# Ledger of designs, part 24: designed miniproteins, single chains, continued (5)

Each design is a single chain, and the fold is of that chain. pLDDT is the mean over its residues in the fold that is shown.

## One batch from the design tools (miniprotein)

Design m16861
Fold by ESMFold2-Fast:
Structure m16861 (fold): chain A 76 residues (1-76)
Amino acid sequence: MAKENAEKLEKAFQKGIEEAKRLIEEGVPAREILEKAKQERLDYGSLLTRGELSGEEAALKISYYTGMARAAEEAL
């Protein structure tokens, strides 16, 4: 179970990296992608804290935007 959840989070993270790279290639500034990814992580963390999202849903979204932020930081 723990391994399967880790694999889902890793896939979400990698998808975030791929999406950020695609947006950069399309001409979106890396700084804008980074700021959006940071804000989305905070927003989903807040929804989780308030009980408005399941832990799994929030974790997948946070993992995705963490990957997006990582790729954007590497492009700065």
Scores: mean pLDDT 83

Design m16862
Fold by ESMFold2-Fast:
Structure m16862 (fold): chain A 100 residues (1-100)
Amino acid sequence: ISEGRKALLEGDYETAIKKYEEAIKKDPKNYVAWFNLGEAYLKAGDYEKAIEYYEKAIELDPKNYKAYENLAKAYEKAGDYEKAKEYLEKAEKIAKEIAE
């Protein structure tokens, strides 16, 4: 997955996607790989897939407020401002709960 992160930082989203897909095949509960796959698709401009993979990351780790923040961003980029607002509010609530 370090190779996937390097590819993502260099703008090689195709390689990043392949590496994170490999990580998920080895461990389908790896919420970090699902989160990073969502980020790769978000940066590549595929907002529908970004939404799908961030939702999967949240399913595996419901306390991941960063995934909710990025899901909100993906919805905003897709033009769904209502859902973007809902997920930003959820991220804020989870972040406050973790701080306790």
Scores: mean pLDDT 83

Design m16863
Fold by ESMFold2-Fast:
Structure m16863 (fold): chain A 70 residues (1-70)
Amino acid sequence: SMAEERKRQAQERRKQAEEYEKKANDLYRKGQELLANPKDSETGKELLQKAREYEQQAKALKNSAKILEA
């Protein structure tokens, strides 16, 4: 049924969101570690920015999943 198909698509979106959240967490940790050293601060900032981008993508995917189930 269309409802079952939408449920499967929503589950796929949530799995993708979890993957992006894991990537964001990894980049956040690495970025914070690099910020501890002045020589690496710019690279650290770049990793934190990428982490935020992955967080936003994860939120968008979760929102998409909610819309599919509505």
Scores: mean pLDDT 87

Design m16864
Fold by ESMFold2-Fast:
Structure m16864 (fold): chain A 68 residues (1-68)
Amino acid sequence: GQKLFEEGGRYFRQGLEYWQKGDYEKAAEYFERAAELFRKAAELTGSGEAQLLSDIAQKKSEEARKKA
């Protein structure tokens, strides 16, 4: 669980970097991957924080896709 959570955090940070560069297509891909990793972490650990971060990353992916 913890390694998936940490990997999700890395993908989320990369998504933010691409968003800041205006590369919304790549930002969406990275946020989508972060959401998957946080979701898997939440399933394995029961963590409400991981579930919340999955939901945030999913929303960021959708916003990025609308801008791409």
Scores: mean pLDDT 85

Design m16865
Fold by ESMFold2-Fast:
Structure m16865 (fold): chain A 55 residues (1-55)
Amino acid sequence: MSELMKEVREIREKYRDDPEKLEEELNKLAKEHGFESAEELDRYLKEEYLKEAFG
């Protein structure tokens, strides 16, 4: 699992009961890594996971 995926999991766990802060923190992380939004980051990580699992 990449360091970025680990950071995403830590944010999701920390803010599991606070969806507003979860979205805000994931968007901040995404922008820090050059993505436009948390949704773009999530899509990238899912695609990488599938590539590692099936490629």
Scores: mean pLDDT 77

Design m16866
Fold by ESMFold2-Fast:
Structure m16866 (fold): chain A 86 residues (1-86)
Amino acid sequence: MKEEVLKAADELVKAKTPEEQAEKISRLNRLLDKLLEEGPREEAIAVLQEVMDRLVKAMKEADFDLQLNLGVALISVAVHLAIARS
């Protein structure tokens, strides 16, 4: 799961259009759900923190039209991280 989640996050930050971002966000969210269900808690938290850091950095570098979808992805990661910590 860790490798798949990090790869999905990397593919999202490399997306060049909002349409590509929407597809990559959908895949990332499915993998985040699996990470919470299947992964050890400590590993899930560490992976979610790494994904959040990557998305924050990507958002700072992104063109204006890509920032909204990166923000949506960040909210999803933050929710998953809150669930993992509860």
Scores: mean pLDDT 85

Design m16867
Fold by ESMFold2-Fast:
Structure m16867 (fold): chain A 62 residues (1-62)
Amino acid sequence: MEMTLEEDVRAEAADRGITLSPEELEAVLAARLELLGLESPETPVSVAIERLEKKLKELKEE
């Protein structure tokens, strides 16, 4: 694959002005897969990313 899920998440976070540490990236990837509900077309990717973005922001403020 030319762009992995990891790179996609990192790129989205960077576009939103969020930087990810390796640990945060791993947590986001796991949470994103859960929120997407694998093979569920009804689960919007954009919504999942936005929810993860908010959680990442909270983690960085801790």
Scores: mean pLDDT 60

Design m16868
Fold by ESMFold2-Fast:
Structure m16868 (fold): chain A 70 residues (1-70)
Amino acid sequence: EKGVEINTKASLITAELIAEPDEQKRLELAKKYGVESYYKEYLKNKDDETARNSAIVKMTNKIIEKLEKE
C-alpha cells in the first residue's frame, strides 16, 4: 500500500535526522523536508518527554506530506 510505504519511509527519515551525529547533515535533512522548526522544538524540549514526542510526530507528519507530493 502506498500509505504504508510513505509512512515507513518518513519514520526512517525522522529516525535518521534525530540519530545523525553530524549537526550539518541533520540541518541539511531538516531543510530538505521542511522540518527545521520542528527539529528546533525537539531540541528545545529535551527535558519534556511529551513535548519532544509531539515534535517527533510533527516532523514525521511533515515528511509524509513532502513524500506524498514528491
Scores: mean pLDDT 77

Design m16869
Fold by ESMFold2-Fast:
Structure m16869 (fold): chain A 61 residues (1-61)
Amino acid sequence: SKEEAEKYKKLGLEYYKKGDYEKAVEAYNKAIKIYEELGDYKGAMEVAVNVLKLAVDKVLK
């Protein structure tokens, strides 16, 4: 459901704030998959952009 996708998106942000980047990416990927299954490609892309920003912030300081 969309609610479940949003729950995983929030969980990913929570892990990111705690420095658990691996768990954050895992949670975001679950949200992306749920959005894709729902045909909500805008929602999936929004989460994917967040994952990309985290990767850039971690690698390119």
Scores: mean pLDDT 77

Design m16870
Fold by ESMFold2-Fast:
Structure m16870 (fold): chain A 63 residues (1-63)
Amino acid sequence: LSPERIRAVEALVEAAKAVATSPDPEKQERGRKLLGEAADLIMKGQNPREAYRLAEEALKAAK
């Protein structure tokens, strides 16, 4: 795995935990949408930098 891909997967896991534990349903829904986009890119093996960015946005949305 490339360092960029490892970083994207780590960010996705952190974001997923934040979204799952968010007490705000609106923040949880926004985070879930961004998580889905990041996960799709990771599963397809595409653009790890974009996947990382989307995972970070999901983490921010969940806060």
Scores: mean pLDDT 82

Design m16871
Fold by ESMFold2-Fast:
Structure m16871 (fold): chain A 85 residues (1-85)
Amino acid sequence: SKQDLLDEVYEIANRFAQLASKLSASLQRDIATGVQLLLEGIRNSDNEKLKEAIRLFEDVKKRSKNEEVRQAAEELIKIGKEAIS
């Protein structure tokens, strides 16, 4: 359901908050933007916002050396792909 996907996004967003000390300011901004786009995309069935969120998290994965950050980004990418109708 949409609610299950939203709940998963909030859990992973909280995970990123715990990892904030391992993130550059630039990565933190991109993650925040991606989470916002993903939440709006899921709520409104907006595939363009979902695609933009996926692209931002793919970029986060490329720029981060931290495995926990890369895993969290990959989980958000999977949620975005699942939400695309």
Scores: mean pLDDT 88

Design m16872
Fold by ESMFold2-Fast:
Structure m16872 (fold): chain A 58 residues (1-58)
Amino acid sequence: KLKVIKVANILMEDVSNEVASELAAMFYQGAPLEEIAEKAKKAGASEETVKKVVETGK
């Protein structure tokens, strides 16, 4: 799924590859965007990165 790759690439801008792949796997498995956004924030992602993930995942 193209959206999964885009989400992973956005996350890798601010968080480690391991964390980015974990969050992208959650998105692929159908986890809510709100949960993914909150976990990305906890992992140190910027507000800009979180916003891009939510917009891309829609």
Scores: mean pLDDT 78

Design m16873
Fold by ESMFold2-Fast:
Structure m16873 (fold): chain A 74 residues (1-74)
Amino acid sequence: LSDEEFAEILERVKKEVEEKYGDKLTPEQLKDVFDLIERAGRLLRRLYPDMSAEELYERLKKIADDIVKYVLSK
């Protein structure tokens, strides 16, 4: 996975979260969600360096839904 592919996946997941949950999150909560998505993406890439772009996107998309739940519950 290249750095460019990684950045593209992060932006895609963030955009999908904003489209799906933007009306339910404050701007501060949306920023928290984006920061956590970036951290999760970096952790996944570190733990699974041979992970494909498609696998990273799939896993990160699922984690993003859990992150939104977490941010809304705190």
Scores: mean pLDDT 85

Design m16874
Fold by ESMFold2-Fast:
Structure m16874 (fold): chain A 59 residues (1-59)
Amino acid sequence: SSYRDEPLSLELLVEAARKALEAGVPADRHTLAQLLRMQFPEASDEQIEAAVDEVLAEA
């Protein structure tokens, strides 16, 4: 489509979660979700859950 809303991408949230893990944040769903909510208050709960799930699946 020619029109794109381009809110925060899932990949951006995944990258932020990976950086948190590299910084020593525990690989815990609740902790990562809280961190993402604080960094990206515009992100939906669905996007945050998806990003956390993807990062934890890679860990």
Scores: mean pLDDT 75

Design m16875
Fold by ESMFold2-Fast:
Structure m16875 (fold): chain A 90 residues (1-90)
Amino acid sequence: VTDEALKIADKIKAAGLQKGDKVGYFAGSGAATNAVKTGIEMAGLIAVPYDTPEQAIADAKAGKVKGITSYTGLLNVVKKEAPGVKVIEQ
């Protein structure tokens, strides 16, 4: 377990999501993406990978995910298009 994964887990718990809720994240290859997935799972939530913001926003609007985690710039787009979804800054 990395300190980055622990920080993400704490932020997710603070966001008020419940055990078993789905959280979207942007999939890539590497340790940073793995830390995000691990942090979501450590919080007791289901990690859902997305390749594009458009896929994540569409699923959020459809109620398929309860939260989305990314860097600030991508989260601003999510807040505009899917305001009912919890946004968690990495």
Scores: mean pLDDT 75

Design m16876
Fold by ESMFold2-Fast:
Structure m16876 (fold): chain A 68 residues (1-68)
Amino acid sequence: TLEDMLKEAQEVLQKGKELGNKEAVDYAQKAITELKRAKQFAERGDYASAAEHLKKAKEYLEKAKELL
């Protein structure tokens, strides 16, 4: 779910901070921002915009995970 991805992105953010990996932290923060935007668009029924922001969130989260 979108909430599960938010939780994963927050866990990746925490790990990046603990390791001092600023690039991983930056990508995880971008993923969280895009996931929150996707949620807002979905809540107002704009599923096309929600899907676009969800795609960006997944790309940022994968980048953050690659850096850990």
Scores: mean pLDDT 88

Design m16877
Fold by ESMFold2-Fast:
Structure m16877 (fold): chain A 71 residues (1-71)
Amino acid sequence: SEEEARRHRERARRLNEEAQRVAEEGERRAEEARKESEEKALEIRRETTMEVARLTMEAIGEISSALGYER
């Protein structure tokens, strides 16, 4: 009957509206996660650069000390 067809169309419309809301929320969450991931990657790179610099300076100190003992 045409009434059953209308009920199925109303249900399909509600499911489409829900699907659109879910998709929009998913896109927002994905964009937030991307920004957080970029910020975290930048922090890791900064921390790594500082630690490498510290280790390099320590190694230079050890080489300088070794050269002092060879004379």
Scores: mean pLDDT 82

Design m16878
Fold by ESMFold2-Fast:
Structure m16878 (fold): chain A 64 residues (1-64)
Amino acid sequence: TEKKIKELEEESKKYEEEMEKHGDEALRHAERGDWEGFRRHLELSEEYKKKMEELKKKAEELKK
């Protein structure tokens, strides 16, 4: 149980890092007026956020 929780938390952290990277890239694209790049990276950031939240939810369920 504890090992599974740790694995889910580590994978969740990986998706959190991807979310942050794409969020930062979106802001950089917006700063230079590249609205296509902004939207693409924002969408990717949102996808990784969703994956992160699902894994965090699974880890919390295993703690019960």
Scores: mean pLDDT 82

Design m16879
Fold by ESMFold2-Fast:
Structure m16879 (fold): chain A 111 residues (1-111)
Amino acid sequence: MEVRVELRYDAAAKTLTLDIHIKAPTYEEAKEIASLVLRGLVHRDLDAVREGLAKYLTPEQVDAVVEALRKAHEALDAGVTVHVRITIESEEPGAKPEVIDLTLTPEQLRL
């Protein structure tokens, strides 16, 4: 199983892009990893993400995902829009990659 994480910040647009690419032997496993990441991003329960992902990913990959989600939360708290792209890919024959695009704005975190 593989997870790749990339963060890109556009200072002019005040937008942070979080790209997460998930590749697993089965679509069901890749989807479960994506669900754990999305839940952690929305609910901000990074401990639950760490515990859930530890079943699928190496400690180094888990740390990379948790750190990226933490930075996304810090960006939102600082008034930066976060664009999240999650790519779900399986090694199953004939499976096509699925992409989830989600935009989180600071306005969803009303003071």
Scores: mean pLDDT 81

Design m16880
Fold by ESMFold2-Fast:
Structure m16880 (fold): chain A 64 residues (1-64)
Amino acid sequence: GPATLRLSDAIAAFRTATSGRLSDAQIREALVAAGVARADLADPDALVPPEVLGRAYEILKRMR
């Protein structure tokens, strides 16, 4: 969706959107590739803006 999410909520949403096909580690790597700082992966409350969420989802759609 177009809303800013906390990191924990983004990971949960992407897990649901990918039907559990991808691991949490793969979802985190997609978020880093989309622009989330690697240091922020330690903070479940770090805010992820909608443009980063959109880029992460495009990356996730191409993961096997």
Scores: mean pLDDT 83

Design m16881
Fold by ESMFold2-Fast:
Structure m16881 (fold): chain A 68 residues (1-68)
Amino acid sequence: SMAAQQEQAERYAQLVTMRVLARHHDVRDPAELRRVIEEEMERLGVPEEHRAFVTREVEAAVRAMLAS
């Protein structure tokens, strides 16, 4: 179902956010952040259909936490 797919995409976004913050705490450059998000998505095997959503969610979450 669409709801189940959305919930799974949200779980991937949460996992990627946690990994980015834990492993790449020194990243401040937006281009480097995007590269790091791509690397962590590849490590987790995030399905292609969820990657655009996950990228946007992680960028927003990291930006909010950095108060930028």
Scores: mean pLDDT 81

Design m16882
Fold by ESMFold2-Fast:
Structure m16882 (fold): chain A 59 residues (1-59)
Amino acid sequence: MKEEEELTEKVRELAEFLKNLPEEEKKYINEKLIEEAKKVGPLEAEEIVELAMKIIKEL
């Protein structure tokens, strides 16, 4: 689906952002994503990207 291509680009942009973060901050983002998934149920890929970007802005 064409939506998969758009999601792939968002994931790539997030990956570039994460490359510039220390390992500890990447771990923090992953832990926050896991906590949110436990509260609301499994997150869709787009929701994961948006939440990760929001967490990065708080760093």
Scores: mean pLDDT 71

Design m16883
Fold by ESMFold2-Fast:
Structure m16883 (fold): chain A 66 residues (1-66)
Amino acid sequence: MRKEKLIEITKAALNGDSEKAIKLLREAFDEGLLTEEDFALIMISAAVAGLKDVVDEAARLAERHR
């Protein structure tokens, strides 16, 4: 589910779990669940947590979204 998946991704990012955040982010992207607003929220959450790898992956996938 979109909201549930977004919550899981942002929780993983805020907890500093880069591997889990990236895995969940890729799964949600492949399922077509994420909007531009969702990508922005994920990038902000990852940036606040200091997770450059998650920010970079979210930005890359957001570019491919449109």
Scores: mean pLDDT 80

Design m16884
Fold by ESMFold2-Fast:
Structure m16884 (fold): chain A 58 residues (1-58)
Amino acid sequence: SKQTIVDEVEAAFPEFDEEQQERAKKAIAEEDYKTLMELLVELGVRRLEEAVRKVLPD
């Protein structure tokens, strides 16, 4: 499961901004899986916000 988290973060790298990429690299090196999970959640929230914006533009 820990390796799966790393693999998912690496796959999502192009979706991250510069700051998030730096945090991800540091978290991988320090084995900080909580930070890696937080980054994946942030990406998921952003994707959900984009989807909601299409149905609730007001």
Scores: mean pLDDT 78

Design m16885
Fold by ESMFold2-Fast:
Structure m16885 (fold): chain A 99 residues (1-99)
Amino acid sequence: MEELLKDAEEALERAQKLIEEARKTGNPQAVIDAIRALSEVITIARQLLSLGYEEKAKELFEKALKLADEVIDIARRTGNPVAVEAAEKLKEEIKKLLE
């Protein structure tokens, strides 16, 4: 499924760009957009896992875990407790998927 692998790479790149935007601006909406983009990466990685692409899915989960830590840091710096809770919950979900 070449298209899904390409979608995964594009989603990861989009998440990285949105996280960088959130870091630069501290804008609450940018932080929310970054969390949503990261959630999309997890959704695609889970689809890849269900299709037997275990190695690629694991790689995406590991990269998403690092990005989740960055989003948590940004959310804490901006003083948005709802975003912190959402990002921490997403990180815990990723950790369970990496078992």
Scores: mean pLDDT 83

Design m16886
Fold by ESMFold2-Fast:
Structure m16886 (fold): chain A 74 residues (1-74)
Amino acid sequence: MPSEEERLLARLLELLARMSPEQTAELVADNRAVHQEGLALLAAGAPEEEVRRRVIARMGEVLDRYEARVAAEE
């Protein structure tokens, strides 16, 4: 069965297929920012489990916002 991370990735891919190039560029930039912050925390010696939880939570919030916008556009 897919994990929470796998479910988020599947939703992201489905969103990307329905998004405009402008929306895709914005989402990619937001996603990069979240991942960069996670990588910086790992480089600073933060525990993987804590970083994973933080990244998942932030990605979920970002995806929820973009999903709502895409759904409204049909």
Scores: mean pLDDT 79

Design m16887
Fold by ESMFold2-Fast:
Structure m16887 (fold): chain A 74 residues (1-74)
Amino acid sequence: ERAAALVRAVGAATAERIAGMPLSPEDKQALLDRLAARTAELLAESPHMTVDETIARAGQAARDLLAEAERLAA
C-alpha cells in the first residue's frame, strides 16, 4: 500500500507539472498517456517493491518524462 501510494503521488505531481508546461495539447496528451502507462507498470510491481525501490523507480520515471517534456517545450 505504501509503495502504491508513493507511485500515485509521484504520478499525480508529474502530471500537474506536464499540464502546466508550454506544450501543444497533442504533446501534453502523449506525455500524460506515457505517464499513465508507466504508473500502471509501477503499480503492478508495487506489492513487490520496498519504499526505497519505489522512490528510486518512480523518481527516475518522473525525471525521464519531465526531461522529454522540457525538450519538447524548447
Scores: mean pLDDT 82

Design m16888
Fold by ESMFold2-Fast:
Structure m16888 (fold): chain A 66 residues (1-66)
Amino acid sequence: MKEELKEKMRKILIEVNGESKEVEELIEFILELLDKAEDGKKFSEEEEKKEIEKLRKGAEYLREKA
């Protein structure tokens, strides 16, 4: 996975770290899934942006609910 993708997810982790343990753990899990995806397959730049956006919205939703 691109370093930029990892860095963006890390920033989200930092932003929500003080909010909820559940959200933090979920984001860690998502980062692991991204590592697995990198090993097995790759995304185009456009698809990569879409997946990042989906992950961000998911994390935001959980933060709001947590």
Scores: mean pLDDT 62

Design m16889
Fold by ESMFold2-Fast:
Structure m16889 (fold): chain A 92 residues (1-92)
Amino acid sequence: ALQKQLDALWAALAALPPEVRERLRALIEKIKASTDPEEILKLMEELSSLFVEAVRRALAEGLLTPEQVAAAEKTFGNIIMYFKAKAYELAA
């Protein structure tokens, strides 16, 4: 269930600045609403880039522990795999 992975992601990212969390949320909602496989793939690339930058910065600034980063990365990977599968299904 996508919602369980999203809930786990937001819990793992609770210490991130609200501005960054809002940007991630907006991209996720756009991907969820899209039925265009090309749009989904482009938004996923943007989401992945933002996520990696945000998590690296948060780790460097001590906002997230290595364990919190690992949990966030695992949950994010599950979300990306879900969106990728959906994009390929739509393209088929």
Scores: mean pLDDT 86

Design m16890
Fold by ESMFold2-Fast:
Structure m16890 (fold): chain A 64 residues (1-64)
Amino acid sequence: PTVVAETDLSPVQQAALIRDIKEAVPSATVEVDGNTITVTAPTEEEAQKAIDLLRKAGATPTVV
């Protein structure tokens, strides 16, 4: 599954969130383009972990 979220985070906060996602879901691919974070996870359970972290950071993630 692929999860896309737009964030209002500073670059430092965004880098910290990416690190947290990679630590929680090391098998996921995380891509950043400006304020948009895209997480590709091999399983729905792993995608849900990424969604939960993005929501805690104040983002509204969408599964595509």
Scores: mean pLDDT 80

Design m16891
Fold by ESMFold2-Fast:
Structure m16891 (fold): chain A 60 residues (1-60)
Amino acid sequence: MPLLARARHDFTGATADQLSFKKGDELRVLREVDEAFVEAENLATGERGRVPKGFLEIVA
């Protein structure tokens, strides 16, 4: 089941496969990539990419 998350901090992706977002953005977590990253979609922009787990808050 996809999880909803909120960005804890602003993040600018350094590579083409990383997602950029602003603090407070709502993200849909699609899958876990590894211990440091998830694949997510920014619901405000529709863009998808890898996001550092430490920058996300799971919305219960």
Scores: mean pLDDT 78

Design m16892
Fold by ESMFold2-Fast:
Structure m16892 (fold): chain A 95 residues (1-95)
Amino acid sequence: MLVTAEVTGVIDGEEYTYTAIYDSSKNYVNWYRQRPGKPRELIGRINVSTGSTSYNQKFQGKVTLTVEKISDNEYKVTLEHKPSGKKITLTFTLP
């Protein structure tokens, strides 16, 4: 099952839509961003159980992905943009 969460945020004066997609078959959250009029791009992924991350090379060293277990089936996932210090946080309730 896929669970999708989305938020619009402003980073460095530019508006981005951030999308996080949980894939239960792989136990990963994949993070994406999109500017108006531009293609969606993959930022990276985080394993919900281990917190292990992999990043698209373009974003390596520019973002940090974290996951925090809130309850037995609830997880808080955070993307931090290192240069601005801005954080985007989404909560998933997993099946």
Scores: mean pLDDT 77

Design m16893
Fold by ESMFold2-Fast:
Structure m16893 (fold): chain A 105 residues (1-105)
Amino acid sequence: MLSPEELRERARRLLEEGKKYLAEGKPEEALPLFEEALRLLEEALGPEHPEVAEALRNLGGVYYLLGKPEEAIPLYERALEILKKALGEEHPKVLETEELLEKVK
């Protein structure tokens, strides 16, 4: 079993790689990277950490780009709940996530 710090470092690199694929217009290639990053972050930090919310937002974005808003919605909703609890209702990251959720509904 990897240490929590090693899991977190691997997840961050996967998020960076996934974001590069999205910038290249390759959401299909980004999908497994963000799915793995989410799993690693949940194992390292628990399900309610802000870094888990970032992975959920990225994964939701990929599903939306793949034409699957029904898969994106619950990911954005979970990210929003985590961010509201961690950062407060008026934090810029909360407002941005609410905007993303509104656009996919």
Scores: mean pLDDT 86

Design m16894
Fold by ESMFold2-Fast:
Structure m16894 (fold): chain A 76 residues (1-76)
Amino acid sequence: MKEVEAAKLFTAGNLAYVAGDYDTAIELYERSAQLEIEAGNKKGAAEAYRNLADVYEQKGDTEKAEEWRKKAEELE
């Protein structure tokens, strides 16, 4: 089930983020968001997009952080 796979990727992304592995967190959150979109779960995708924005903010990439926040807002 795509939702279960997305949830596993999201959890793995959270672990990578806490560990300071921002590049791995980005990859895992992007994959989670893609699966959530494919499953029609806009809320799950928006949560992953917000976490992507937080990771990019921690990397100092304010422009990408703003892009991901806008994507989250567009999902309702």
Scores: mean pLDDT 85

Design m16895
Fold by ESMFold2-Fast:
Structure m16895 (fold): chain A 60 residues (1-60)
Amino acid sequence: SSSEEHQQMILLLAEFVKELREAGVSDEEIEKIEKELRSTAFSSAEELRKRLEELKQQVL
């Protein structure tokens, strides 16, 4: 991915993690989710964004 796309993905993940913390999700659960997301080879920021929305519906 381009440097800009990589930066967008980092920002999306950081924003998602912040949302989970503000919703009262435990640090242990956040760490688990973040590890799975970082281990997944997403082809684009759009693919990551869709996955984050699915996870929000399950966790929030």
Scores: mean pLDDT 79

Design m16896
Fold by ESMFold2-Fast:
Structure m16896 (fold): chain A 65 residues (1-65)
Amino acid sequence: SLVEQIKELVEKAIKAFKEGKRDEAASYLTAAYILLTALEFDPNASPEEVKEAREIVEKGIKEME
């Protein structure tokens, strides 16, 4: 699912960030944003799925600050 892909990308971004790989972290986070946008514009996505994916991205950003 897109939510699972977003979660994996955010986890990879956090790992890269903690390892000092800022370019890789930015790349993974950008990919997660692209998928989140796709999910938000998907008419078959539930509001609950969109909320979960958004919270995953927001929490990931917080972990990288």
Scores: mean pLDDT 85

Design m16897
Fold by ESMFold2-Fast:
Structure m16897 (fold): chain A 67 residues (1-67)
Amino acid sequence: SFEEELLREIEELIRRGEELLPVDRERAREVLEEALRLLELFSRVAPPSLQPKLEELRRRAEEVLRA
């Protein structure tokens, strides 16, 4: 489904950001900010069953950005 595809894309962006952080902080920030933007948009339309997972991913992305 579109929801599953979007969730996978967001998870991939967070993973990429984590991998980039020690070698390219600026690129890592851009990728993580994109993930956070998608998470904000998705959270507005996502069913209640997906909200805990979206909150987990948002928290993870924000923690990586703070490192």
Scores: mean pLDDT 85

Design m16898
Fold by ESMFold2-Fast:
Structure m16898 (fold): chain A 50 residues (1-50)
Amino acid sequence: MKPKVGDKVKVTLDNGEVREGTVLATSEDKALVKFDDGTIEWVPLSKVEV
């Protein structure tokens, strides 16, 4: 299911590590995620789990 603004998500990083964050914005293929450490990054939807 496509993530929505305010959703808590898990993001799989290139090294296979999973990080948790909150969605701040979405596009067609990417989500802007604020991680628990305060980092904000655009992440491909293929790496995001709701």
Scores: mean pLDDT 79

